# Designs tried in a protein design run: designed miniproteins, single chains, continued (2). Part 73

Each design is a single chain, and the fold is of that chain. pLDDT is the mean over its residues in the fold that is shown.

## One batch from the design tools (miniprotein)

Design m6508
Fold by ESMFold2-Fast:
Structure m6508 (fold): chain A 105 residues (1-105)
Amino acid sequence: AITVSASGGGTVKEGGTVTLTGTTTGTAEGLLKVALLLQKEDGKVGVLDVWPNQPANSTVTFVLENVTVGHTGVYYAAAAPQSADPADPSAFTYWGEGVKLTVVK
């Protein structure tokens, strides 16, 4: 089984840089796609970035530069088999707990 975790939320000023990490642990059948997903205030989830060909027990770093108040929301790291559609949030099988990011002016 795969467990996914994310870190690096909190409060940041607009124009700043935020580093988020996604870590996979456990056992997988082959390589994974690891994605960063954002759930905005309306509850909709979108895929922001995807790292293909990641082994289990690895860490991926997502850097958000020049953040705006529109980057406020809950961020998830998620993993899926390599065959998954990286544009489809529902294709991701393994989800970590959400990390809250608040961007202030």
Scores: mean pLDDT 79

Design m6509
Fold by ESMFold2-Fast:
Parts: sequence; C-alpha cells; structure tokens
Structure m6509 (fold): chain A 93 residues (1-93)
Amino acid sequence: GPPLSVTVSASTDYMPKTGTVVGSVTITTDRPSPVSLSSSGDILDLRVHQEGTTLTVNVVANGESTLTITVGDTEITVTIKKDGSVTVSVRQK
C-alpha cells in the first residue's frame, strides 16, 4: 500500500525546582496503525493515550532518557537530555 503519513510534534520544559524535564510527544497518522513503545533512561512517569490516528505520550524524566515509538513501519526515537533539550529522529523500517 502507500507509505504511512506520520507527523511528529515534541516539546519539553525543564523544571528547575524539581530538576525534571516534562515532555509531550504527539504523533498523527493518516490511518490507524499498530503502536509499540519502549523507553530507557531516567524516566519518572510515562503516560500514553491513543485516540484513532493520534498518539499522545507525556513523560517526566529526571535524567537522560530515550523513547522509541513504532507506528506501523515508522520508528520514532525521542531523546531527552537533563537540560531540557529534545531531539527527534524518524526512520522507515
């Protein structure tokens, strides 16, 4: 079939009073697709909500952390640094 259309939006805020990073990742696809999520690093809380073609991931980390989200044949790697910076990498499997 045609390639899956995947749109990723990620935002992070550093919380100096707690020494934590609060992140939000929103993934939107053009059709419902299987989702898997794995995580590593210093994650305190991870909440995932899927509604139709939209996946929302909320994360609280107190150190470097990586989220790997697979949607259909698309792998999304989100790297969160302790300073609040975020990088997103998207690859087709």
Scores: mean pLDDT 82

Design m6510
Fold by ESMFold2-Fast:
Structure m6510 (fold): chain A 69 residues (1-69)
Amino acid sequence: SAAEEELEAEIDRLLASKNPELRALGREVRKLKDDKEKVLEMLDKVIATSTDPELVAEAKRLKEIVEKL
């Protein structure tokens, strides 16, 4: 689906990031991607607990993509 292709592209982009926290987010999403509820729970935790505004913004964007799956 278009949402699955968009998610895979975003994972690849995060894994290529110079920010180690964004790379860690990409690895975690890739690990959990077969379980929509677990991905959403993890992203909500990142949004609630992270102090990095870039990480929070990327997690919110990923959440919108995952919700379309």
Scores: mean pLDDT 86

Design m6511
Fold by ESMFold2-Fast:
Parts: C-alpha cells; sequence; structure tokens
Structure m6511 (fold): chain A 75 residues (1-75)
C-alpha cells in the first residue's frame, strides 16, 4: 500500500467515531500496524528508532479500536 493510503487509515481511526463493536482481531491490527510503520519508514527514512517506536505504539492503540472491515479494506 502507499504512504498516502496508510496515512489515511491512521487519520480515519483518529477522527471517525469508533463503532461499539468488539476490538479488531489482533492479526488484522498487527498487519495494519506493520503496513503503516513500513510506509512511515519509507516516507521518513531519517526517522529515529524512538520516533518509529512511538508511532508504532500510537498506531496500534488507535487501530485496536478500528472496524475490522475498514482494516481489511486498507490491507
Amino acid sequence: SSVENDTRLFTYVLTTEQPHAQPAPADLVERAVAVFVSAYKRAYPDATADQIAKTEAYARSVLQKADPADLQRFL
């Protein structure tokens, strides 16, 4: 996926009201986090390990609350 698509996924879960559904399955969350982190590293090759780790942790916390169908759409 593109950096733009991965950034949109992140923005979507931050700004869209979370559904009252159960948390997304761990497999989908980890796949989405991996895609986002990979895109982040491509967009910001000079990012420090600390910046990457903080971005990963934040993305994971947000994506855990996302609709599984939306996560599948972005993967």
Scores: mean pLDDT 72

Design m6512
Fold by ESMFold2-Fast:
Structure m6512 (fold): chain A 75 residues (1-75)
Amino acid sequence: SMLEEGLKLIRKAMEADVEETRRLAEEVQEMLIKLGPSEETKKILNEMAIAASKMDRERSRVLLAAMVATVEALK
C-alpha cells in the first residue's frame, strides 16, 4: 500500500537528523506527485502535518516545505 509506505517514510523522518529528514521528505514528495491528487495523497499529507507538529522547528520546516512543494505541484 502506498499509504503504508508513506507512513513508514514519515516515521523514519521523525527520528532522523535534519539532512536525512530532508531526503525522506523529498522521497515522500516525489511519491505523492507520482500518485497525483488522491485520497491516499491527502491522508499522507495530513500525517506529514501531524508529524511536523511533533518535531523540532528545523526538521518541522523541512517537512512543511516538502508538503507545500507537493501541493503546488499537484495544482
Scores: mean pLDDT 87

Design m6513
Fold by ESMFold2-Fast:
Structure m6513 (fold): chain A 66 residues (1-66)
Amino acid sequence: ENVEKAKKIIKENLKKGKPLYEAVEEAVKEVGPSYTAKALKEMGVSEEEIKLIADGLGLSEEELRE
Protein backbone atom coordinates (compact mmCIF):
# COMPACT_ATOMS: atom_id res chain seq x y z
CA GLU A 1 0.00 0.00 0.00
CA ASN A 2 1.37 3.40 -1.00
CA VAL A 3 0.28 5.05 2.26
CA GLU A 4 2.20 2.45 4.31
CA LYS A 5 5.23 2.90 2.04
CA ALA A 6 5.10 6.67 2.63
CA LYS A 7 4.94 6.12 6.42
CA LYS A 8 7.98 3.84 6.24
CA ILE A 9 9.99 6.37 4.20
CA ILE A 10 9.08 9.22 6.58
CA LYS A 11 9.89 7.19 9.73
CA GLU A 12 13.23 5.92 8.37
CA ASN A 13 14.34 9.39 7.29
CA LEU A 14 13.38 10.84 10.69
CA LYS A 15 15.40 8.06 12.39
CA LYS A 16 18.40 9.09 10.27
CA GLY A 17 18.14 12.60 11.72
CA LYS A 18 16.62 14.26 8.65
CA PRO A 19 14.07 17.03 9.30
CA LEU A 20 10.39 16.31 8.62
CA TYR A 21 10.52 18.50 5.48
CA GLU A 22 13.21 16.31 3.85
CA ALA A 23 11.50 13.09 4.98
CA VAL A 24 8.25 14.23 3.33
CA GLU A 25 10.08 15.28 0.14
CA GLU A 26 11.59 11.79 -0.17
CA ALA A 27 8.17 10.15 0.33
CA VAL A 28 6.59 12.44 -2.30
CA LYS A 29 9.32 11.43 -4.78
CA GLU A 30 8.55 7.75 -4.23
CA VAL A 31 4.72 7.58 -3.91
CA GLY A 32 3.43 11.05 -4.80
CA PRO A 33 1.91 13.90 -2.75
CA SER A 34 -1.61 12.51 -2.09
CA TYR A 35 -0.47 9.23 -0.49
CA THR A 36 2.20 11.09 1.48
CA ALA A 37 -0.44 13.51 2.86
CA LYS A 38 -2.63 10.55 3.90
CA ALA A 39 0.37 8.97 5.65
CA LEU A 40 1.08 12.21 7.54
CA LYS A 41 -2.56 12.44 8.70
CA GLU A 42 -2.48 8.81 9.90
CA MET A 43 0.80 9.54 11.74
CA GLY A 44 -0.90 12.38 13.64
CA VAL A 45 0.57 15.37 11.79
CA SER A 46 -1.89 18.28 11.90
CA GLU A 47 -3.62 19.53 8.75
CA GLU A 48 -2.00 22.95 9.38
CA GLU A 49 1.50 21.41 9.46
CA ILE A 50 0.79 19.42 6.28
CA LYS A 51 -0.22 22.65 4.50
CA LEU A 52 3.00 24.38 5.62
CA ILE A 53 5.10 21.49 4.30
CA ALA A 54 3.15 21.52 1.01
CA ASP A 55 3.79 25.24 0.55
CA GLY A 56 7.50 24.73 1.22
CA LEU A 57 7.69 21.95 -1.39
CA GLY A 58 5.79 23.97 -4.01
CA LEU A 59 2.85 21.53 -3.95
CA SER A 60 -0.76 22.62 -4.29
CA GLU A 61 -3.17 21.84 -1.45
CA GLU A 62 -5.33 20.04 -4.03
CA GLU A 63 -2.48 17.62 -4.86
CA LEU A 64 -2.05 16.78 -1.17
CA ARG A 65 -5.77 16.42 -0.31
CA GLU A 66 -6.67 14.03 -3.10
Scores: mean pLDDT 77

Design m6514
Fold by ESMFold2-Fast:
Structure m6514 (fold): chain A 85 residues (1-85)
Amino acid sequence: SEKEEKELIIRFIEAIIEYIENKTEENLEKLLEAWRELQKHTGNTPSTKDIEEEKEYLEDFVDALIEEKKLKDLKKVLEDLKKEL
């Protein structure tokens, strides 16, 4: 459902922010879990990719967000999405 999709997107953005603010293995695992749950819900076939490849992809994605100084933008998007629930 649209509400479930929004909840998964919120979880994914929260996990990105948490990982940016505290780069631990635990937070990276949480980010990977949130991304995989979102991927499954959006009707994408579950990825058969190596878990390490997915982690590298997410690390690169987060590093790009940091370089572009997107943390404040992500927090704003998160606030706006939460208001719609």
Scores: mean pLDDT 79

Design m6515
Fold by ESMFold2-Fast:
Structure m6515 (fold): chain A 103 residues (1-103)
Amino acid sequence: AEEAARARALTLINDALAEVYRKQGKPEEAELYRIDEVVLPDGRPLTPEQQRRLEEIEKALKEVLESDVPFDEKVAGLEQARDAVARGDFDRALEILRETAKK
């Protein structure tokens, strides 16, 4: 389902935002982005295309987290990518994450 893919991608981006805030020494702000809900429907897999899109987003998120990009730039990029995913625009989210990692 498109909704399941969006929920998974939003969870991944929010987890990355929480990690960025945590590493900056802002654990209270990190908690605002932590999703306690685990989106694990009954083990039913996503479609191969949805799985591939999520894997690309996960890889791009790791590149952002591992980059030497300043905190404010990481936050801005992750928030913009989150907004794109919320609109169902995975390609735009991936583009934003890759651009953020290059800064």
Scores: mean pLDDT 74

Design m6516
Fold by ESMFold2-Fast:
Structure m6516 (fold): chain A 80 residues (1-80)
Amino acid sequence: GKEDGEKGVEYAKQGKWRLALIYARKALEAGDVETAIQALEEALKNAPESVREYLTKALEAVRQGKVDEALELLKKAISK
């Protein structure tokens, strides 16, 4: 929930983008969309170019209420 999303934001600020995505995904699965968006936006600043496209699409999906699509995109980003 919110605690997982807050950890995601903190890891993203530390440049630990992979951990940030893992905790953002946990926040989304718990229904904490707002904190998950914050973690993903922060992670995007330090993410490698190869995963930035997946993060951008995941953010767009979350903003459109397509949470399941966002979760699949985050799985792909984490596996890179």
Scores: mean pLDDT 81

Design m6517
Fold by ESMFold2-Fast:
Structure m6517 (fold): chain A 80 residues (1-80)
Amino acid sequence: IYDLLLPSPEDWLDLALEALEAAERGEKVTVLLSEGTAVPGLSEAVEGLKVGESRTVGNITFIIVDPNDQEQIEAIKEAL
């Protein structure tokens, strides 16, 4: 699971690229995003998604979460 909610802009880009590379290797990955996050190469996959919604594109599952809801983020990470 890749948490793109809290990293710095540099760490965010590195994590996004790691998730893309893992998916290209055939690994199933889950990515946590805030609403309106623009991910290079993936922005079209999350367009129109709101908090609480998810979408699977290829080997990547995107889950839109509220970055201020730490209890829900932890529950999602524990369930996966």
Scores: mean pLDDT 70

Design m6518
Fold by ESMFold2-Fast:
Order: structure tokens, then sequence, then C-alpha cells
Structure m6518 (fold): chain A 81 residues (1-81)
């Protein structure tokens, strides 16, 4: 379980960093809320809480992908002359 907890936290931190670097303040706030929920679930160290943390991690990773896509679109539109 400890190794799985470490992997979830590592991936969550990477996804949050992407959102913080590339997302809006609103998206960063939502991502930080997801990370907090992941950390809270991981503290309980049950299979059910671990599954919930993995679901929240999936949402956070999707959010990271979305903010990267939005940033690229916004950069393209901003540079349009």
Amino acid sequence: MQKRIEEILRRAREALEIVRENGSERMVKLAEELLKRIEENLKKQTEENLLQAEIDLGMLEIMAGVVLTVKRIEEERRRKE
C-alpha cells in the first residue's frame, strides 16, 4: 500500500504542477482541492479510500490535460494578428 500511495502522490503533484504552470487561477484552485481530497483519502489507507484517491487523481490528470489544451488555444488566439 505505501508504494501505491507514493505513486498516487507523485502523479497528483505532477498534474497539479502542470495546472499551476498553465491553468487559470480558478483551475488551480480546483486542482488544489482535488489534491487535498487525495491526501485526505490516502491518510485512511483502506482499499475504498485508495480507490477514491485514484478516481480523484484521474480527474486531476484530465484537468491537467485540459489546461494544457486551453493554454495552447489561448496562445494561438492571442498571437492572431
Scores: mean pLDDT 80

Design m6519
Fold by ESMFold2-Fast:
Parts: C-alpha cells; sequence; structure tokens
Structure m6519 (fold): chain A 99 residues (1-99)
C-alpha cells in the first residue's frame, strides 16, 4: 500500500519464532501516531524486527534488519523503503536455507 494516512494510531505486534518449533522467542509491539508516513512505518517495523532478533540471540539477523532500517531512513520513496525491507527478508531466508 502506498497510502500512509490513518485516523487511528498504527499498532502491530512483531514476533520472532523458532522456524523448527514455531515457538515465540521474542515479541515487541510497535505503536505509531495516526498519519505516520508508510516509510516511517516500515522503518519502525525493521527496527522492531532487529530488536526481537537480538533478544532471540540471532545477532546476524538483527544486524540485517538494522541495516534495512538505515536504508529505509534514507529512502526517498515508500517503494524504495519496501524494497529495502524485502531484500533484508530475502537475505535472512537465504541464511536459513544454508543451515
Amino acid sequence: MDSSFRREPFEVEVTWEDPETGEVLASRTVRLPPGTPERDVLREIARALAEVAREAGDDETAEIFREAAERIEKAPTADEAAKALAEAQERIDERRRRR
């Protein structure tokens, strides 16, 4: 979605699960004021994902999401911000396949 307008605060729960058991290892709720731009929403989600990955003990995945958050912060458009987050997710999926 390229529309970032909201009448109510944005709230999303971000969870980090063990891929083999489905056990929730860490979770964090992201709350943002109404009208937060989509780029800023994506940045805060990336930051929350970095924090829950670190809490779960996956420092490498935490670093990937931290780098994604920095790319989103510098992205001139929401599309580029979404691409940065998608590329981070692909890097994580690739690492998980190399187990």
Scores: mean pLDDT 75

Design m6520
Fold by ESMFold2-Fast:
Structure m6520 (fold): chain A 75 residues (1-75)
Amino acid sequence: MAAVEQLLEGFKGIDGRYPDKEEVESIIRVIRLAPQAVRDTAGVSDERVAEIQALSDRLVEELRKAYEEFLKKQK
């Protein structure tokens, strides 16, 4: 909850605009790429990559839910 709220607040704070669907999908893409980028980094264990993958998946799910709820409140 808190991490997703901070992400949405960050985008709003930069432009004073609410994030649109395309911006949210772009954020999701970046979050999904993080485990891959870490896996390709020397010295990172498989266990750490798995933890980051799980965190990434959870963050994407939470972001999608928060954005859907945000849209419902804006209607």
Scores: mean pLDDT 67

Design m6521
Fold by ESMFold2-Fast:
Structure m6521 (fold): chain A 119 residues (1-119)
Amino acid sequence: DKKEALKEVLKEILEYLSDPEKADELNKKNPIPGYVKGKPLDDYQKALYFQKILNTLGLPSPEIDEFVELMKDEEKMIEWVAEKIANSSLSGEEVYKRLTEAKLLPEELAEKLGKAVDL
């Protein structure tokens, strides 16, 4: 199931962002506004990050305040983002290329997301 595969990869992306060392590496490649080394991303920073992902993919995102509220319910946010990507006309190759060129995801996670899109 494409949507379930996308949800699983999005959960893995959130786990990656919740690791301070991994978040620091992402911040070095594509600066996260207000990022503090060694601190987990807050809901505002997570919302900005996922907004960048959606915008890089050419997909509409919620207004930032609405997206911040959505970040408080991780399962609901993951389902919402997965549905937006699943209903897009994007190929897995386009998803992989755009996210790696923008340095928003490591290659391994971008590859997993691209494979899920092509299911």
Scores: mean pLDDT 84

Design m6522
Fold by ESMFold2-Fast:
Order: sequence, then structure tokens, then C-alpha cells
Structure m6522 (fold): chain A 63 residues (1-63)
Amino acid sequence: MLDKDDLLRQQQSVRESLQRTLEQIEASQPSLTPSYRQWYDTVLQNMEENIQTGKQQQVVLAS
């Protein structure tokens, strides 16, 4: 099981990878940028919600 810090580090790594991919798409094929940005935002929102839920559960269970 990944601890909270490992999970946050993985999320940050994914965010950075997605951001770099978005920049490459903007440079090579700008017409795809709006669709990719919308997908990007959806993925990040889902990841943030999962981490937030995990934090809430850890606070309740810790003490």
C-alpha cells in the first residue's frame, strides 16, 4: 500500500507528465489542445478528489 506521501508524489509526477504532453500538443497540433486540456482537467480533478477522500479517511481513522 502506498502511503500518503508516495501517493502525492505520484500525482505530482503524473501532473508534470500531462503538462509536458499538453505543451507538446500545443506546439505540434494546436487544434487538439482544447480537447486534450478538457481531458487533462478531468483526470486531475478525479485524482485530487481521490487524494482528498483518502486524507479524510486517514484523519478519521488515525485517532
Scores: mean pLDDT 68

Design m6523
Fold by ESMFold2-Fast:
Structure m6523 (fold): chain A 57 residues (1-57)
Amino acid sequence: SLSETEARIKAWHEMLAQGAKQNKDLDTVMEEFLAKHNDEKVKVTLDGRRRLRALSG
């Protein structure tokens, strides 16, 4: 649903902000986010990384 998508985008931006404070690169933050949220739709590694990269802009 839209609410679930919005919550997931918010969580991604929060992890980006925390990763930046810890001087983590984008790829590290993406791997941690994918592992933490482990959604069927986000679980597809390459597609998940591509979507998160688009959302990080």
Scores: mean pLDDT 71

Design m6524
Fold by ESMFold2-Fast:
Structure m6524 (fold): chain A 100 residues (1-100)
Amino acid sequence: SLSPLSPEEVEEIQELLRELAEKAVAGELTEEELGTLSVLLGILLAQQQALSDSVLRAIIAGLGTLDPRSMAGTLDLLREIAERQGNEEAVAAVTALRER
């Protein structure tokens, strides 16, 4: 039901994802912000949009500081994005986080 994302909207989503990842690394990410991160990842996946390698790495680093049980759905979305992009290192990193 969403219109296709413009390149500008994709860039805005990626910048917001980067900011949320930085908050997670700082230990400042709220449950509401984790929910927002999951929704934004789901939108990019549904629209078949690529996530930049730098943003993908930042999210993995940020989520690596959290309890994997609180973010199972977010990790599953992130793994699907990494698999679609052929980023084998990111797939391995997300899988390792999920198995903690």
Scores: mean pLDDT 81

Design m6525
Fold by ESMFold2-Fast:
Structure m6525 (fold): chain A 100 residues (1-100)
Amino acid sequence: SEEEKEEVLSVIEFLIELLEEYRERYEKENADPEVIEKLDELVKRLKEIKKKLEKGELSPEEALEKAIEALKEVAPHMPEELKDLLELYIESLEKLKESL
C-alpha cells in the first residue's frame, strides 16, 4: 500500500541521516578509514534502495529486506556503540517487515 511505502521510505531516510551523522563524527575523531569507507558504502546502498522504492522498482517488503541485509553485512565492522545501535535497528526493521 501507499502507507506502507511511505512508512518504509521514512525509516530508510532516518537511517541514512543517522549514518551520515556517525560518519561525520568518526571522521572528526580520526577513526579507522576502513570504518568510514564501510559507512559510506552502507549509506550509498540505502540511498539506492530508497531510490528504487520511490520509483516502484522495489516493494516496501523488498526494500526492508535489502536494508536489513546491508545493515547485517556492515554492523560487525562498526565500533561497538554503532554496532549495538544497528543491531537494534535490524530487529526493528525485521518486526516492521513482518507487519507488512
Scores: mean pLDDT 88

Design m6526
Fold by ESMFold2-Fast:
Structure m6526 (fold): chain A 74 residues (1-74)
Amino acid sequence: SAIEEFDRAATALLTTLDSPDEALFEAALQAAIDALRGLPEEQRATYKATLLAWLRSQPPSPRRARAIAALEGL
């Protein structure tokens, strides 16, 4: 389901914030964006807000800032 794809992608994004692998982080970020775009419009805003809240609860980092900026642009 689109919700399960979102949960998987969100978890991958959060776990890659501290990864030394830049490509892995960018792939996880793209997967999260794709998962949000795959959700119905009515659900997209809610799940986007949830992911942004999760990111903001993580320690500040350049990757956290990158992910927040990319998601806010949706």
Scores: mean pLDDT 85

Design m6527
Fold by ESMFold2-Fast:
Structure m6527 (fold): chain A 72 residues (1-72)
Amino acid sequence: MEYELVSTSPLNPNLQLLRDLETGEYVVRHTALNLDLSQEEIENADTNPADREKLERLMDAVAAEAQALAAA
């Protein structure tokens, strides 16, 4: 799969929005976790344990980093 960097989150430098050049779909990347999460994976997190684990890990890391960045 070929990804294009669309933007880096201004609130979290580890969060990037990517676009899949083959499908045109958006993917969220967390660079510190080396984790990519697509829209389909987010939608499937309720039924797919691997996608759910990725989503939970991303959300926990983002919440912790957001608190650290807000304190700076």
Scores: mean pLDDT 75

Design m6528
Fold by ESMFold2-Fast:
Structure m6528 (fold): chain A 74 residues (1-74)
Amino acid sequence: SMMEREKKIRLRGEILEGMYLIRAGVERVATYGPLSRGKRTEEAQEWIEKAEEARRAGEEVDEEKVRELEEELK
């Protein structure tokens, strides 16, 4: 349970940074589109990782899209 909780907390942080990359305009592939869950999850993870680096550079984050991405990763 602890590990699952920590995974979720970390994932949320990465999601926030993922959305930040989208708003920054660095990653214009923010739209998942009609993809399979496997594809969406994979792309969502790549997105989050890139946004994490973007946020460390001091750019903003779109919290509204964070909720959508979080559902895809659940």
Scores: mean pLDDT 54

Design m6529
Fold by ESMFold2-Fast:
Structure m6529 (fold): chain A 91 residues (1-91)
Amino acid sequence: MVKELVEKAEEISKTSDNKELGKQLLEAAKELKKAYEEKDYEKAIEYAQKVADLAGEIIKTSKNEEVRKKAQEIIQLSQQIALEIYKKIQE
């Protein structure tokens, strides 16, 4: 999930009609991956939310259907990652 989210964020960064939002999304996705790998689950949840917020802004501002579709997939992946982290914290 986290690796797939970063890969989709890299694709958006290359194809996005808003280059700054695409770059911010990729940076947030990389921070999410780092926090997740370091088992910093509180920070990973924070970056998952930031990734979802940035992807939401891309959906609102992009005229490119493929970019909007990939951003929607990133939102879904970030929600799944947050849910899996919540399960790990409760164990």
Scores: mean pLDDT 84

Design m6530
Fold by ESMFold2-Fast:
Structure m6530 (fold): chain A 67 residues (1-67)
Amino acid sequence: SELYERIKALLIEAGAEEELAERIARGIVQSVENGDEVALQAGVAEIGEIAGEEVARKVRELAEEAM
């Protein structure tokens, strides 16, 4: 998934561990595929905690465009 690879790359560039980046990216992609806004909000909040607000905003924008 292009969305998965883009989110994973953003998280790794922000300093997240590869396994953590993969888990979070997978969760965001699943929330988008399921139309689960609550799961998406939770995933974006987690990104904000580990990678900061700017990365969280970029991921949210990518996810909303893919929905």
Scores: mean pLDDT 85

Design m6531
Fold by ESMFold2-Fast:
Structure m6531 (fold): chain A 90 residues (1-90)
Amino acid sequence: KKEKIEKYKKEAEEHAQRLADIANRVSPEVGEKARKLAEEAIKDPSKAAEYFREIVNLAREADPEATPEVAREADKLGAAIANYNKYKKE
């Protein structure tokens, strides 16, 4: 049980870092905000959808062409957070 929690936490942290890296390619400011919002999404999964929407909006304002890639990585992070939260509640 504890091993699964640690595994999914690492997966969520890894996807958060990837999302921040992709957002940073759009602009350093968007990358910094994406990293902070992704970290908050891991801490409070109930607000994850709101944080991801904010990240996607920031990317859209800076580079509309890169926005689909940012959105895809946010979706992957959301799935990892959902798994982490599921096992954390056990």
Scores: mean pLDDT 80

Design m6532
Fold by ESMFold2-Fast:
Structure m6532 (fold): chain A 94 residues (1-94)
Amino acid sequence: SAVVAIRQLPQRDGITRILVTAYTSSKPVTVEVEFKNLVTGESKKETATINPGQTGRFYFEVKAGETVEVTVKAKYADSPIVVEKKATFTAEPE
């Protein structure tokens, strides 16, 4: 099965990063990751196919006081099922 995790990395000097990791053990999975900064309006969308044994990593930088929404969609080519994960993170204010 595919494993997707969304986490905030430690904040230092008003800067943090949101990290999405995607892994598959059995068959290729296509992952679509969207980051939206709700304060600045900056957005980033990436799509990648992760092969068995590979780990996909996606990063987005967030500054103190900014809020980011993350949406991840993961799908195997031979399955109608799309796994969606969402998370919202707010970087600590200065």
Scores: mean pLDDT 84

Design m6533
Fold by ESMFold2-Fast:
Structure m6533 (fold): chain A 58 residues (1-58)
Amino acid sequence: MSPEEAKELVLKSKNAEQMMIAAGMSGLSPKEAQRVRDIYEETGSKEKAADYAEELLK
C-alpha cells in the first residue's frame, strides 16, 4: 500500500481501534500499528497518527 493510501485509511478511522487496524492493513507491523493508535490516544490528533504511518512506509 502506498504511504498516501495508508495516511487516508488512518484519517478515515472512527476510533483508536479502527486506526490500529487501518495501520496493520497498510503493511505496518503489530508494534508499529499499536504506536499509531498510541499517538492518537496521546495527542487526540488523527493527522499526527496518520503522518507517522505515512513516514514508516516511505
Scores: mean pLDDT 83

Design m6534
Fold by ESMFold2-Fast:
Structure m6534 (fold): chain A 71 residues (1-71)
Amino acid sequence: KDAALETLRQTLIDSMRALSKMGVSRDQMRAIARRMAAVWRDMLAQKGLEIPQAEVDALLAAAFAAFDAAA
């Protein structure tokens, strides 16, 4: 579970960095990140690992903060 959450967090940060370099706006990057997290959560649920929405929301907030701190 923790490894999967850390992998998602890193993937979101890397994806946002790539999108930023391509000129995508910060708001669009966050919208894309939220959609990626939703798809990832659904995929894990299909494999029997259910993650609460509150935990996904916290992960997204942490990923956004880490992206902002790294810029």
Scores: mean pLDDT 76

Design m6535
Fold by ESMFold2-Fast:
Structure m6535 (fold): chain A 65 residues (1-65)
Amino acid sequence: MKEEIEKLVEELKKLLSKPKLTQEDVDKIQEILAKLFELSNTDEAWEYLREILKEYGWEVSELAP
C-alpha cells in the first residue's frame, strides 16, 4: 500500500513536470488522484499520502476537491 501510493505520486510528479499538458495527460492525472484518494480511505493511509505529497512539494489540500 505505501509503496503503491509512493509510485502513484512519482507518476503524478512526472506528468506535472511536462512543459505542456495534453488532455490525455490531464485525464491520467485525474485517474491517479482518484486512485490515491481511494487508497487513502483509512487515517493511516491518508497520513502517509499527505506526508509523501508534502515531500514532493504539494499540499494535500491543493489536490483534494
Scores: mean pLDDT 68

Design m6536
Fold by ESMFold2-Fast:
Structure m6536 (fold): chain A 85 residues (1-85)
Amino acid sequence: SEEEKERLLLAILSSDNDAARARAAAELGRLLGVELPPELALQFGTLVQQHPEIAAELLRARSGEELVAVVGRVDPALAARLATL
């Protein structure tokens, strides 16, 4: 749901530690059908914190393919890695 995605995006943006950020990012990925390993979940969550402008686009994402497309606009290398999942 959009409410669940919003909750997780806010958790990523407000997170002060790697473990909490990675957990929220992994849960967001799972909602979109992407099983993120811990290292990629942390990288994804950190990217969202560094590029908060993509949070609105991620809130509108409905699939793992759309998540990868949004990530690819700011980090093509990470998007390529996520696309292999």
Scores: mean pLDDT 85

Design m6537
Fold by ESMFold2-Fast:
Structure m6537 (fold): chain A 83 residues (1-83)
Amino acid sequence: APRSAAEARALADAVVAEAEALGHEVLSASVTEDDEAITLTVTVRDAETGRVVEVTLTYYRDGTVELTVTVDGAAPRTISWQA
């Protein structure tokens, strides 16, 4: 799990490269850091369906990790675990 914005940016770059290698269109990738969490967001257009998928991965300072997936036309789905 990333402990810094720099580690999260490296992870974002790797995710973007893999998505593009699979033929998906990367619309945006961002990393934000604050006193509570490091948040990584990657938005891609699925090559098969044309749907926009946004994946948000949040690493909280207490060691909690939260993954939220939002697909166009659907309610967001969130799971959390201890890292």
Scores: mean pLDDT 77

Design m6538
Fold by ESMFold2-Fast:
Structure m6538 (fold): chain A 91 residues (1-91)
Amino acid sequence: MRITLTPEQRALRDELERKALKEVLKAVSTAMKNGYSEEEIREKVREIFRRYVDELAERAGLTPEQKAELERLADENADTFVKLVKEIEKA
């Protein structure tokens, strides 16, 4: 599914997404060093992405439908990210 955003909303998304990705990488690195479980890592990644979606929705003036779709994608991305990190660790 695709969310239609204005150029201004896309620029803000790209800025906030970069911030969220840096926070995710830092949090995952810290969690792995402290022996966190996959479930604990997944939960922390979800928290970061949900904060990103909330900030984007507020600052970009997203509709409730656009926000709900981004929240859905954020949860899916968190699960995918954790799986990718674990595959890299296993390799």
Scores: mean pLDDT 74

Design m6539
Fold by ESMFold2-Fast:
Structure m6539 (fold): chain A 65 residues (1-65)
Amino acid sequence: MDIVKEIALREARELLESHLSPEEAERALKQAEDAGNKAAAEDPSNAQKVADAIKEVALRAVEEA
């Protein structure tokens, strides 16, 4: 699980930094990490749900920019 979460957060960081200001990217990345942690708490056996939650938050932040 940890490695899947780490990869998803790394990809989210690259996406956010490419489209948002550094401060906005940091805020959105924190929201993505929190979403991933919430998904892990609700379904700890499903690493895919954690990765999907992180990606959804990151994509939404970029779309709203």
Scores: mean pLDDT 80

Design m6540
Fold by ESMFold2-Fast:
Structure m6540 (fold): chain A 81 residues (1-81)
Amino acid sequence: VTVTFSGGGPIAPGGEQTLTAKYSGPFGVAGFYRQEPGKPRKFIAAVGSDGKDKAFAPEVEGRATVSIDKEKNTVYLHLKG
């Protein structure tokens, strides 16, 4: 099972944005994508259900973190400008 989330606008230099997604059952990987008007969905980051296997797009490497709160059944993506 895969959970995907899309969103995010421009982040000002020094600014930050958090994207959240709730899940209701087990999943293999949670992926986060940016979708802009007139453009295809772009991969940003992913995290495995263990909360340890992580992947980031090169453009956000060093600017993004992903985490899972298993108690709240929520995944988070934190982005910095």
Scores: mean pLDDT 69

Design m6541
Fold by ESMFold2-Fast:
Structure m6541 (fold): chain A 73 residues (1-73)
Amino acid sequence: MAGEKAAELARKHNGYATGGEVSQAAADELGKEAGYWAGLFAVILGQINGYDGRATPEEAKAGVERGYELAKR
């Protein structure tokens, strides 16, 4: 469910936040929460890449990774 939404958002924003870090298989197993947060951070990275953003790409990436690890546990 959420994994599909995360993949769509990541694809729209160059997949930087989720590409490789959160595999499709892991997203399917972790389910809704991890996929949702990964997609949300992909959107944030898209904004940063387009305008220089307010948050650094590293901060956005760290948020995705933390969400993924919390959901995995």
Scores: mean pLDDT 52

Design m6542
Fold by ESMFold2-Fast:
Structure m6542 (fold): chain A 80 residues (1-80)
Amino acid sequence: MITVIVILRLPKEKIDEFLERVQKAAEELGGKLLSAVRLDDETVALVFEFPDEETARKFIQKVEEIAKELGGEVVRVDIA
């Protein structure tokens, strides 16, 4: 099992849409959301779990794409 930790900045009005899209992307890749914490109006910390590193890396690419589409950015990504 691989854990993915992502910290992102997004326009506050886009956070709910972002969470919906990344949760769906995680589920499609066989992963699951373990934790979601809103650190401030524009910052979210998310923890996901995936079966393998290849799937985790594909998910990270999707997260970066979704964040960019919504006018946000990935601040930090860790794989463990």
Scores: mean pLDDT 86

